# Designed miniproteins, single chains, continued (5), part 98

Each design is a single chain, and the fold is of that chain. pLDDT is the mean over its residues in the fold that is shown.

## One batch from the design tools (miniprotein)

Design m19620
Fold by ESMFold2-Fast:
Structure m19620 (fold): chain A 98 residues (1-98)
Amino acid sequence: MKEEVERLKEKAFSDDPEERIQAVREAGKLGTEEAVRILAEVMVNDKDPEVRIEAARAAGETGSEEALEGLYRAMDDPDFDVRVAATLAAMNAAIKRR
């Protein structure tokens, strides 16, 4: 578990955007509190808008309250497509929470 999270952090902050996208998809599937924290960090701070979009989608799939905080922040992203992805992901997260 801890080693899994450490591996995801290493991939999520690598120099390779494909590696980072894979890490955020894995974090979304894992759905633990620690994985959601990785998604929130990437969604707000990643240099590549494509990676931020994938992080927002993955965060939406978790349905986590903590994920919503990052998604609300991503709704103010300078990139239009990131803002759209964050809005749709927040709606998806609300549905997942029932």
Scores: mean pLDDT 80

Design m19621
Fold by ESMFold2-Fast:
Structure m19621 (fold): chain A 81 residues (1-81)
Amino acid sequence: MEKAEYFKELAEEFEKEKDYASAGSAYERAYLLTGDKELAEKAIKAYEEYLKKHPNAEGVKERLAKLYEELGEYEKAKEVK
């Protein structure tokens, strides 16, 4: 889908700029449109990079936990909170 490809490209540009919160959000949106687990994994990686610099970003923690739950990684979802 053209819309999902747009968010994938947008996420890749944000990764180049090291804007990991925006990259994670864009990959998450692409995942929600496609169900492609590789996009969920890329969103998780971006959110993890963001949280290394901003460990108290509750909104990002919540999104990361939900993505781990979607992938069946329930223990990792608990560790984020």
Scores: mean pLDDT 82

Design m19622
Fold by ESMFold2-Fast:
Structure m19622 (fold): chain A 71 residues (1-71)
Amino acid sequence: MKIDEREVELALLEIEAAVLESIMKQKGFTPEIAKELLEVYERALEIARSLGDEKTARYFEEKIEEVKKKL
């Protein structure tokens, strides 16, 4: 099993989140973009937790809470 594959997947999800955040800044906050961001953050959180990366997991937990507050 390659531990690096999960780390790569997490990094790609971080890039995907950054792209969605950029789109949200350009087009404004919409429920559609917020839902996509939540899906990306939740998947990243699952991977971070599976890796035992508490710091990254907490980061995504905070991001999820922030988006949910605006919905």
Scores: mean pLDDT 81

Design m19623
Fold by ESMFold2-Fast:
Structure m19623 (fold): chain A 66 residues (1-66)
Amino acid sequence: AKELIEEAKKLYKEGIKADEAGDKEKALELFEEAMEKARKAEEAGDVLTAGAVYTAAAVFKVITKK
């Protein structure tokens, strides 16, 4: 069940790397994928960690997209 959280963390880190490289479009896609994986992990009962990952990805998505 931790699989979804680990995938979300991985996607979130990849999104940050893409943003640092200047690839805003790829960063946005990766953050959206991280949020989706975190949302599914939360539905599976991993609320606290999934919520933290979702929030972090959502914040970076907003920063990247503005």
Scores: mean pLDDT 76

Design m19624
Fold by ESMFold2-Fast:
Structure m19624 (fold): chain A 87 residues (1-87)
Amino acid sequence: MPKIETILSEEELRERIERLPGRLRELAAQYNLSPEQVKALAAAERDLLIAEVESNLEAGHLSEEQARELIELAERTYEELVAEVDA
């Protein structure tokens, strides 16, 4: 279906961050990953998401407020994942 909208990079980034815990749990089950491997993947995905947010902010696709909210969400999601893995 054709859409007439601005690029939804902000919405896409938010959805990717929110889906990260479920995706990592599925990967951990599928590949029998150790807690250390899950934490390493979580850190890599967090860094990638933050880099994407910063890139979009520099390109003018996000406001400073939107970028800050997304970075905070990514960092919080990572901290929650690490806490669950260490439990």
Scores: mean pLDDT 77

Design m19625
Fold by ESMFold2-Fast:
Structure m19625 (fold): chain A 99 residues (1-99)
Amino acid sequence: MTREEEQEILDRLIEGVRAIAEQEGATPEQAEIRELLIELLRKAAESSGEERREYLAGALAVEDSLADGLSPEEARERARRAMERMREAIKAQKEKENK
């Protein structure tokens, strides 16, 4: 992803969080998943390059978990797996560039 694409994704996710926060009847579970999403977006904003890409992958997984009506535990697990997959993809790309 380019820096512009990463910023566009981040901006869209922040808008999504605001839209969810404005909805009446959010459950405690939905509130907990929103807090996780905000934390991952904050970490993405404070990082750069590969680390930012990992946090953005995690944030997208949390957003999908909210849309799917999953539990906070499942949202955290999906985020962890998405971040791990992104880290492995970055490593694999570096290995290809060094060959």
Scores: mean pLDDT 73

Design m19626
Fold by ESMFold2-Fast:
Structure m19626 (fold): chain A 68 residues (1-68)
Amino acid sequence: AVEEATAVLQATRDVVRGRAADPASERVWAGFVRLMVDDAADPEALGRRLLAAAPDDAELQAIGRAAL
């Protein structure tokens, strides 16, 4: 539901915040988060999108798997 999608987005934002060390990185991750907001009503689709977008990121992969 929307609540589960919001939790996934919040967890993703917390990880991204730790990585946004400069304005260029911040813009890239803001774009990624914006794309995920379009799927906010479907936590499973959001989780699949996260897994596909960040395959080498263990923290984001764990969040994506938890959404499934």
Scores: mean pLDDT 62

Design m19627
Fold by ESMFold2-Fast:
Structure m19627 (fold): chain A 98 residues (1-98)
Amino acid sequence: MEELIKKMEELLKKLEEAVSKGDFDTARRYAEELLRVGEEAVRQAIENKDAEGLKTVADILEKAAKLVRESGIDPVLAEQLERLAKGARYLAEKLEEK
C-alpha cells in the first residue's frame, strides 16, 4: 500500500507540472497512469480493510480529478477519477463506522 501511495503522489506532482507547462498530452498520460495505480490501491486497501489508505488515495484522486477537470484535458478521465475518489471515500467512511 505505501509504495502505491508514493507512486500516486509522484504521478500527481508530474501531472501538476505538466498542466502548469501546458503539456496536456503528457498530463493526460500521467492522469491515466494515476487512475490505473489508484484502482490497484483501492483494491488493496479494501482487501486489507485499510480506511486510512482509502482516505489518502481518495485525497490524491480528488486533487488529480480537479486538475484534469479544470484544465479541460479529458472530461471522461476527470469523471473516472472523480468516481474512483468518491468510491474510495465512501468505503473508508464505512470501514471506520464498523
Scores: mean pLDDT 87

Design m19628
Fold by ESMFold2-Fast:
Structure m19628 (fold): chain A 102 residues (1-102)
Amino acid sequence: MAMEREEEARRVLEEGKKRMEEYAAAGDWATALQVALDAMDRLAEVGTEEEARRLSLELLEHLARLLEEAGVARVTVHGVSVEETAAGRRVAAPDFEVEELA
């Protein structure tokens, strides 16, 4: 079952990256960010706490790369945290740095 959960988490990550790339190509950065947040929420549901943290960081770093490649902003994500709530697990990225490029 652990391998099946890891494969599901990786699918969520790859689908999230693809959707973010589609909206980024359209210049819809607000929706690209929403896709990232939705994917992070799904990663928190299907992965372990460590997988949710690691894959969410990878997802946010991918969004940051898309922003820099488009000349919009340089974003550095310093970390992500995983929170347990009554509604389930949640991922947050409280520490990030933004440098506008255009």
Scores: mean pLDDT 75

Design m19629
Fold by ESMFold2-Fast:
Structure m19629 (fold): chain A 64 residues (1-64)
Amino acid sequence: MREKLEKEAREALARMQLSVAKLMIERGHLDDAKKFLQEQIKKLEKEPSLEDILKEAKELLKEI
């Protein structure tokens, strides 16, 4: 039960961080978004349960 709650909390935080990266891209802060996404990808790589979010973050980085 605790592991499930921790997974859901980490997933929610990762999705929020991904939304921040998307906002940076929309506002033209591409260099900042790129650095932010690279740091988030490193953190997500340590969490196998967040592979889908990691993949989406990598695709966003690839688009900029």
Scores: mean pLDDT 79

Design m19630
Fold by ESMFold2-Fast:
Structure m19630 (fold): chain A 68 residues (1-68)
Amino acid sequence: AALEAEVKEQAERNLASATGGARELAELLIEGIEAALRALAAAVAERVGAPAEVADAHVAAFRAELAA
């Protein structure tokens, strides 16, 4: 009986602590993905001989999709 209460309390403390960290990590991952997509779009534009404006348009589209 007491063990179940202790497990619940510990799980709630761990979840509260992890929730903040998980949110910050998700934001960092989104920023990292945006940077990677920007680099990839630029590399693809260069590879196919497209102007730099095309890479910027792709990054803007990805950013809009991530915000939705």
Scores: mean pLDDT 66

Design m19631
Fold by ESMFold2-Fast:
Structure m19631 (fold): chain A 93 residues (1-93)
Amino acid sequence: GEAERAAAEAARAALEAGLAAIEGGGKKGLAAGIAAALAGAGGLFLAEVAGDAAGAARSALAGGKAAIASGSPRAEELGRRAIELAEEALRLA
């Protein structure tokens, strides 16, 4: 439904933010980026396979926050976008 599609979009944004954090380099970027990418991938599974829009949105929210913690400006930008999308998805769920 609409909530699952919104949650999947948020999860993809979190995954993208995680990959950007990894590309930014450094141990902090790698650790935060892996956490964000795993949360984004898990969110996609929850939204598209399990049909759990609320769970997917919460996972995307956690991923966005993890990406912001990386210290990468690009990952921070994408992480904030993931948080905004996740909050919208939670309102729809």
Scores: mean pLDDT 89

Design m19632
Fold by ESMFold2-Fast:
Structure m19632 (fold): chain A 59 residues (1-59)
Amino acid sequence: GKPLSPEALEYLKKGALALRRGDKEEATRYFGKALEAEGVDTKGKSLKELLDQATTLQN
């Protein structure tokens, strides 16, 4: 598949670290930014939906 942009990859890493700390707000923000960098609309999406889509980008 097409490789992820450096910005998207960095935001995915930051989101994963925030989630490990239990910081759901920060995780939501970073996963949203990662998806937006890849042209995905994140408007109105929950943390679960953002995680599901971010996992799809990574695989």
Scores: mean pLDDT 76

Design m19633
Fold by ESMFold2-Fast:
Structure m19633 (fold): chain A 64 residues (1-64)
Amino acid sequence: AMADEKARQLALKSAKAAMDGDLETARNYLEEIRALGQDGYARAVELHIALAEGDTEKARELAA
């Protein structure tokens, strides 16, 4: 569906921002994904942000 494709594109943009060290932009894309109701993509993006922040505990919870 359109919402799934949009969430996928936002997740890719969030991952790129996190890799570039721009955690604020990564979190902004996360909020857009959440607004679409796409919990799976939101969880994946939260995992990438947690890894970028070094939050190993949260990353383990999100990967389970």
Scores: mean pLDDT 80

Design m19634
Fold by ESMFold2-Fast:
Structure m19634 (fold): chain A 81 residues (1-81)
Amino acid sequence: SSRETSLLVARAVGLVIRGIGLELDYERSTDPAERARLLAEMRELVAELEALAAQLPAELQPEVQALVDKMRARLAELEAA
């Protein structure tokens, strides 16, 4: 349904915006415990976005999957630092 798709898209956009906020908070933080918590929150957010992407119509999945892949790559970079 168009309503269901619109709500899923809105949730996906909200997760991306939240992810940007978490990354900015991580970069600003000097506390190792806070940084570890923010990384854990980013991991949960990426998993939630991936689960949402799977529920979207096939035509929207490549674009959202590209965002998931980009966020996973950034998370891996931050975890390796």
Scores: mean pLDDT 85

Design m19635
Fold by ESMFold2-Fast:
Formats: sequence, structure tokens, C-alpha cells
Structure m19635 (fold): chain A 55 residues (1-55)
Amino acid sequence: RLLTEDEMIGGIYLVLKPKGYSLEDINEIAGREYTEEEIEEAAKRLEEIKKEIPL
């Protein structure tokens, strides 16, 4: 299915977090003010979508 903007930003967070980027860096890239809880929730939604789509 089509990803929401929040789910796409959650995906960016999942890719960049292990590379040492902070939530502040992600918010700057996205032009948003996500809390850690909000971005984790968006990332969780993306992981649920990935379970439905074989890569």
C-alpha cells in the first residue's frame, strides 16, 4: 500500500538511527517536531507493513 508521510519518516529514522543520527537530525530533515514516542510509533507501523510485503 501507499505509505503515509509519517510512515516514510519512520523508515528514514530506522535507516539513520543505527548510523548515529539523532531524532533532532531526523526532525531537521523532515521539517517536523516528532517526539521519540511519535517517531517510534511511525517506525512500528512501517515494520507491520514490511511483514505484509516480501522484499
Scores: mean pLDDT 73

Design m19636
Fold by ESMFold2-Fast:
Structure m19636 (fold): chain A 79 residues (1-79)
Amino acid sequence: SAEELYRRALELAREGAREFRRGREMLANATTLDEITRGIGLILRGIGLAYEAWLLAKKAGKEDDPEIQELLREAGFYP
């Protein structure tokens, strides 16, 4: 259902936003190459999750939902 797709989109968008924030924080405090590469990996994972969330939100007819849009931006994804 559209409601189930929307809830799944919110879950993925929130996870994406968390991973993106974690990756950015790791990069801001990075002192080693391992920390830099891990931070980049988290950022990319966050963006990927946000992209999946956006596709599900579109299927649910919720791509313009303010909460979805804010979470996508927090995950570094600007459709």
Scores: mean pLDDT 90

Design m19637
Fold by ESMFold2-Fast:
Structure m19637 (fold): chain A 75 residues (1-75)
Amino acid sequence: SEIEEIEEEIKELEKKIEELKKKREELLKELKEADDDIKKITELIGEILRIIGEILDLELKIEELKKKLEELKKK
């Protein structure tokens, strides 16, 4: 079923977002503890921004899939 395949894809993407959010929280803690290391701070900020971008891309993909699911469920 196409509905089941899309629901499974949404679950996989949601799980990936949850993993990325956890990694973001860990990096934010490291950033808070990196008082005087400008190089480390810069690298951590770069990685945090990359993760934020990945989360946003995945959230947009989930929204598109959810819209497709709603259209399929109306039949």
Scores: mean pLDDT 85

Design m19638
Fold by ESMFold2-Fast:
Structure m19638 (fold): chain A 66 residues (1-66)
Amino acid sequence: PPSPLGREEVLAKLKEEIEKLLKEGKLTEEEAKALLEALERLAAGEPLEAVDEALREIAERIEKKR
């Protein structure tokens, strides 16, 4: 049985979600790029806390769209 959810698998799922949201028009290309960049930084070994801060900033921007 494979690992239930490893770092690599979580990153792959998040990337898939970002791509789907972008295709659906629910995310702007700039927001999608920022999210993908955060995932690339996480994959490169940056701490989750630093990436989480970037992700929260993007989520707040989306919420501001009222």
Scores: mean pLDDT 69

Design m19639
Fold by ESMFold2-Fast:
Parts: sequence; C-alpha cells; structure tokens
Structure m19639 (fold): chain A 81 residues (1-81)
Amino acid sequence: MTLEDVLASIAEEARAWGEDAYERMKKLANDPNATLEEVRKAYIEGLAAALMLAASGQVDEAKRLLEEIDKYYEEAVKKIK
C-alpha cells in the first residue's frame, strides 16, 4: 500500500464518518427530545471527520462539512434551551 492509497482510504472513511455525523446532526436539530449530550457527541464526531478530511488533503470538503455541522449544532442547541 502506498502513501497515496492510505490517504485516499482515510479520505473515503472520513467522508463516510462526516456523512453519518451530518445526518445525525440534522435528525437531532429536528428532534424535540434530543439531549445536549447526544448533540455534543455528534458534533465531536463531525469535527473528527473534518480534521481527517483536511489531513488527507480534502481541505475544501472539510470546510464545507464544518460549516454544515456547525449550522445544525447551533439549531439543535437552541431547541434544548
């Protein structure tokens, strides 16, 4: 396995993690029973996925993911308060 193969694999995995975190954040933003702990866990997962995307060279994808997740995080947190 080359370094390029490893980076490509990490990017692919990070995209999957980011998609899962994004979908979870969207669900939590629309869930009146969502807890702050659930929201924070999904947010941290999204941050981790974005960092892995950036580390693999997918900086623009990482920025997009952070912006979308942050948007839904703010929405979800406001509903809990």
Scores: mean pLDDT 81

Design m19640
Fold by ESMFold2-Fast:
Structure m19640 (fold): chain A 87 residues (1-87)
Amino acid sequence: KEEKIKKLLEQLERLEESLEGLEKLLKLENPPFSIEEFRKALEVARGLLEQLKKEAEPLKDPEVLEKLKELEEKIKKLEELVKEREK
């Protein structure tokens, strides 16, 4: 149980770092990637988050659940930023 929780938190931290990196790049005046590339990166991040949610369900750990909620909100905000850039 403790080892699984630690592993999940480490994976969630890595996902958070990736999302922070994408946010910084997306907010640049001249981003180095296309909007389609950002969309694909967010799709991959969403898929990973859904997989981590499934792994977390049987553990019902409050810290893991809070982190999942936080990252879901971050992905949602980045998806909105991508939509704004498409206009």
Scores: mean pLDDT 80

Design m19641
Fold by ESMFold2-Fast:
Structure m19641 (fold): chain A 71 residues (1-71)
Amino acid sequence: MSAEELLKKAKELLDKGFEAYNQGRYDEAIELFRKAAELFKKAIELDPKNTEAVRLYVAANIGIAAAEIEK
């Protein structure tokens, strides 16, 4: 999987995570954010200059923390 493919899939998971979070489905949101963070991490390893991937990786981890607090 290319860095671009990883980034695309991670963004889709991040969006689904925020949808789950906004619906109060915090366990589902945490799982989706964790999957997104894993793919963003792999994308960063392949392309460390991609600042968007770094920002979104941070966003996914903030989402996990927020959902854990709201549970």
Scores: mean pLDDT 86

Design m19642
Fold by ESMFold2-Fast:
Structure m19642 (fold): chain A 65 residues (1-65)
Amino acid sequence: GAEKAAAGAAAGAAAGTGRAASDNALVMFHEAYKGSGEEGARLAAEAARAGGGDEPAQQAMLKGA
């Protein structure tokens, strides 16, 4: 359906800048963890979802946690 077309477009856009987006998500995760421990890391993950919910980046954060 329309979701598959949107996912393809999002995957293409994310593939271009997805590496940088995933790197930024991991940097935010580690910085929040370093400053506020596990709670900070959780809040950073929620902020990433609210500010731009790239599913691959979210999966990378979950895998790292």
Scores: mean pLDDT 55

Design m19643
Fold by ESMFold2-Fast:
Structure m19643 (fold): chain A 70 residues (1-70)
Amino acid sequence: MLEEEVAKTEEELRKAYEAGDVEKVKELGKKLAELTAKYLEEKGYSKEEIDKAVERIEGVTKKAIEALEA
């Protein structure tokens, strides 16, 4: 189930961020973006909406990595 995979990945990403694991945050952020894109496509969202959601996740992941590296 894509919803369950997204939720699990978000939880793993949160734990990696709390642990300060930059490499894991990077990998999980990428996985979250991919899973979210698939989930939104399955729900019938437009390509534009999917692309915007992916950009948002990538931006948040980048900010999280920057915060951990600061």
Scores: mean pLDDT 83

Design m19644
Fold by ESMFold2-Fast:
Structure m19644 (fold): chain A 91 residues (1-91)
Amino acid sequence: MDEIRQALLDSLSPEERALYEERVRLMKELGDRFTKLRNKAKEQGNEELLKKIDELYAEFLRRVYQARTPEELREIGEEAKKKLDEIEKEL
């Protein structure tokens, strides 16, 4: 998969590459947090909170893929972190 990954990166413009790298960074940073909260909601049988986490994650992914600049991705990340903090208070 490294060969395919490198070929994909090499096919992108410098701007698209920077945006892609920032998306990957943000996805790694927050993806783990989403997974932990989702698992906790499942273990507690909190279907309402699980649904909220799934909806937040779907919106987060949509916004991440629609973002046109690394700055937009940083703003999306900060907004997602605030919402995840609120969900953690409910768990």
Scores: mean pLDDT 79

Design m19645
Fold by ESMFold2-Fast:
Structure m19645 (fold): chain A 73 residues (1-73)
Amino acid sequence: SELDRGVADIVIAMGKVALEKGDYETAVELFEKAIELDPENPYAYEVLAQAYEKLGDTEKAEEWRKKAEEIRK
């Protein structure tokens, strides 16, 4: 719903704040929640990939970037 998309945007903003603070695990949890709320938003997948990259999990980062590209089609 449109309401769920609005909540997802707020959760993404919270995740970005966690990412800026270096709370990468918290950022992952928040971005995963944003994807649950709005699974068609490729941006949520992209910032989740960035969070995994910061954690040193390059394999998961690549996986989530590929999912973002699939959604953009």
Scores: mean pLDDT 86

Design m19646
Fold by ESMFold2-Fast:
Structure m19646 (fold): chain A 62 residues (1-62)
Amino acid sequence: SAEEYLKKAVEGAKKAPTGAGLAAASADLSRYAGLSREEAVRKVGEGAGVSEEAIEKALRYL
């Protein structure tokens, strides 16, 4: 389920709170939930409590 992938990605992003870590953690959500890479990064970042500036930095890895 997309919600379970989001939950796992959020936990991964909390463990690696970098732009690259956020981008990597969102990859499975993008692949399995049919979201774009940008949409997956935004959803994971918002769920992990990451700032909007940090989300924008993560999007630069895409």
Scores: mean pLDDT 74

Design m19647
Fold by ESMFold2-Fast:
Structure m19647 (fold): chain A 72 residues (1-72)
Amino acid sequence: MEEALELLQRAGVLAAIKDLPEVLSLIQEAIRLLEEGRVEEALELLKKALDLAKTQDPEVARLIEEAIKVLE
């Protein structure tokens, strides 16, 4: 859990710097769901964020993918 949150915080910072507002919004909502213990719902949002990030920024996509692997 903690490792996934660290990866997502890093992904969020990069998404903000690179002006990826949809990816950032999905990451922030997923972090909130994880803090509430709603892991399955967070994973669904992260998979959507990953699909979007893959078309926009490979570095942000990699961090999201690593977080998903830690949570599964």
Scores: mean pLDDT 85

Design m19648
Fold by ESMFold2-Fast:
Structure m19648 (fold): chain A 59 residues (1-59)
Amino acid sequence: MSKEEKIEEAAERALERVKENPEMSGKEAAEEALKELGLPESYLPEVLKKVKEMVEKEL
């Protein structure tokens, strides 16, 4: 899986976490998704950007 595919997967998992627990922030959800996938925290800014784009489309 490429870096881009891993970031996309982390963003999707983060969005699912926010949907299941609306009390959870997008940043917290993204950090948990990265931890779950074993990805470095250096991916956090790109995952957060994708989560924001996905949330914007669902509003």
Scores: mean pLDDT 77

Design m19649
Fold by ESMFold2-Fast:
Structure m19649 (fold): chain A 83 residues (1-83)
Amino acid sequence: AEAYYNRGIAYFNRGQYTEAISDYNEAIKLKPDFAEAYNNRGAAYKSLGQYDEAIKDYNEAIKLKPDFAEAHDNLALALTAKE
């Protein structure tokens, strides 16, 4: 799970959001309770303008880790951007 997650972060940092999402999907498939992978996949969806998918992923990250401040902040920004 961590190997896909770390490669997803590398893709994200290069602006390769579709590739990042693919790697986060594999990380989540291997570890379904991976709150950080949901949060980062949401950030990649937001970067592609896919706000509904981003909101869904941030909500899942918060459900898995209710004190996840970054996911709460990301959710608020995505809700504002969706209009």
Scores: mean pLDDT 85

Design m19650
Fold by ESMFold2-Fast:
Structure m19650 (fold): chain A 57 residues (1-57)
Amino acid sequence: NSLREELLSLIGEILRIIGEIFEEELKENPDLERIEKLEEERKELLKRMKELEKELE
């Protein structure tokens, strides 16, 4: 249950970050530094998600 809850939380965070990136990119003057930080955060969460998926196998 704990691992499943953590995985769902990570998926939710990844989806939120993707949405934030798209919203920022759609602006007339996108904040490129903010997008870069969000992409870095997304990469870290994706790595943790893959580790958790491996534990569920």
Scores: mean pLDDT 81

Design m19651
Fold by ESMFold2-Fast:
Structure m19651 (fold): chain A 60 residues (1-60)
Amino acid sequence: MPEIDLSGGRYDEAIAQLEAAIAADPDDWVAWELLGRLYREQGREEEAARYFARARELAP
């Protein structure tokens, strides 16, 4: 039972929730930053970089 690994579906659920948040409010830079963080934790560095770049563009 892989209870210490958060890569088995839990990240996908969190990502889906954050994607829904940015779909409702695409100017929510915090949601974009959190998506970048989650993709980075999954080792998807290129995708993470895109989300971080978008968050930075929207941040004050």
Scores: mean pLDDT 74

Design m19652
Fold by ESMFold2-Fast:
Parts: structure tokens; sequence; C-alpha cells
Structure m19652 (fold): chain A 91 residues (1-91)
């Protein structure tokens, strides 16, 4: 179970990072992708996914969105990155 959950989270993170790279010219879409990723991570945590695995996924996504926020200058992406990082710290 834990291995299957880890693989799912790794695929989720990798897919999200690819979407970030594809949408660097669209800050509004990046902010939406970030909010969906945050909601997905919260949902998985609430459904009993391994907290350590969710924490690592959240850290990777927080780093990726923080980088995107710096590249775009978007305050909304910065806020999403902060919320994902906070989730990682709370797990």
Amino acid sequence: MAEEQRELLERFVDSTIKEIEKNKDNPEKLARIGRLALEGLRYLAQRGFDPESVREAAKRLADAFEKAAKETGSPEIQRVAEEIRRLAEEL
C-alpha cells in the first residue's frame, strides 16, 4: 500500500511540474493548477495517505510553484506556493 501511494504521489507531482513548465506564460492558469494541486494533496492526506509521502510531494510542489512565482512575478502563485509549503509543514 505505502509503495503504491508513493508512486501515485510521485506521478501526481511529476505531472504537475510538467504542467507548470508548459504554462509559464499563463500566470492565471498556473495559479489554478496550484490550487488544484493543493486541494488534491489535502484530499489524499484526509483519505489516509501516508503523511510522509504527502509531505514530500507537497515540498516538491511548493518548490516548483515558488520558482514559477519568482519567474512570473505573480502574487497569486506566490500565495499558492506558501499554502502548499504550509501543508507540508503541518503533516
Scores: mean pLDDT 84

Design m19653
Fold by ESMFold2-Fast:
Structure m19653 (fold): chain A 78 residues (1-78)
Amino acid sequence: MEEALELARRAEELALRGAEAERAGDYAAAARLYEEAARLLEEAARVAEAAGDEELAAALREAAERLRAKAAEAAAKA
């Protein structure tokens, strides 16, 4: 579970940087950062699922989909 938590923390950092870029009007950077964060959350979900934590895996996948939606919105404005 240490690996899944580390990936989730990195994803949170990237998502925060994405939100900062979006507020600055840098939609291209925001889209990239949100997409990178989503990839890390999906990797964390796979690690959690392999460890038997289905509830955590589902929550991480849901978070990844939310970030992909933000990335798509930012990309449309870029």
Scores: mean pLDDT 86

Design m19654
Fold by ESMFold2-Fast:
Structure m19654 (fold): chain A 68 residues (1-68)
Amino acid sequence: SSEAKKLLEKGKELYEQGKYKESVKLYKKAIELDPNLWEAYINLGQSLKKLGKYEESKEYYQKAIELR
């Protein structure tokens, strides 16, 4: 959806600012609106890795691969 893509874009802006916890929240909202938005899973995984949440990051990368 357009709303999910806007949340994805805002999450990317927050990630670029080093606001990884805030980017995680927006990426999770994007996935809630569009569960097939594989780019949000990739970006969520990247943000979780920056927060040291390696196991959770791996799970979201795996979900992204399965969607493509």
Scores: mean pLDDT 87

Design m19655
Fold by ESMFold2-Fast:
Structure m19655 (fold): chain A 83 residues (1-83)
Amino acid sequence: SVEEEINELLKKAREAKDNGSKFLYLAQAIGLVHRHPSEKLLKKLLEEIKKQEESVKQRLLDFVRKHAAPSEVREKILEALEE
């Protein structure tokens, strides 16, 4: 299921040792949450985003601005990345 895929990506992001891998897993999770909006999954995603180092947040911010269509989910993700 999409929920299982998102949960697995968030787990991989937490367990990853390098910022590049964290970025890739979180970028994939962002894409899935944006396409399949769920308050529960969005909350989990935002919690993982907020824990990231500034370099990862900046790369994710650039990714979301370039690839995600405008939506309430996109705005909440951008707000979390700017914290």
Scores: mean pLDDT 86

Design m19656
Fold by ESMFold2-Fast:
Structure m19656 (fold): chain A 97 residues (1-97)
Amino acid sequence: MEEAFELYSEGLVAFNKEDYEKAIELFEKALSLLPEEELELRGEIYHYIGEAYYKLGKYEEAAEYFEKAAELYEKAGDPSMAKIAREKAEEAKKLAE
C-alpha cells in the first residue's frame, strides 16, 4: 500500500516535469499495487494516465483511459468527475479522427 502511494507521488512529479512516458509507467505500477476497492484513487490515476497520453498526442489511448476513469469515478459515487472524464474522452476521440 505505501509503495503504491510512493509510485503515485513519483508519477505526479514526472507528470509535472512533462515526462509523460515515465509518469504513465509509474502510474501503471501504482495501479498494480492498489487494492481494487480503492475506486476513487484508481479513477484519479486512470485520469492522469489519460492526460499524459493526451499530452503525448496519443488521443486514442487518452480516450480509453478517460473512459476507464469515468467508470471508476461513477462507481466511487463521484458523478461530477465521471462527467469531466467522459467529456475529455469525447474531446480526445475527436482529435484521434
Scores: mean pLDDT 87

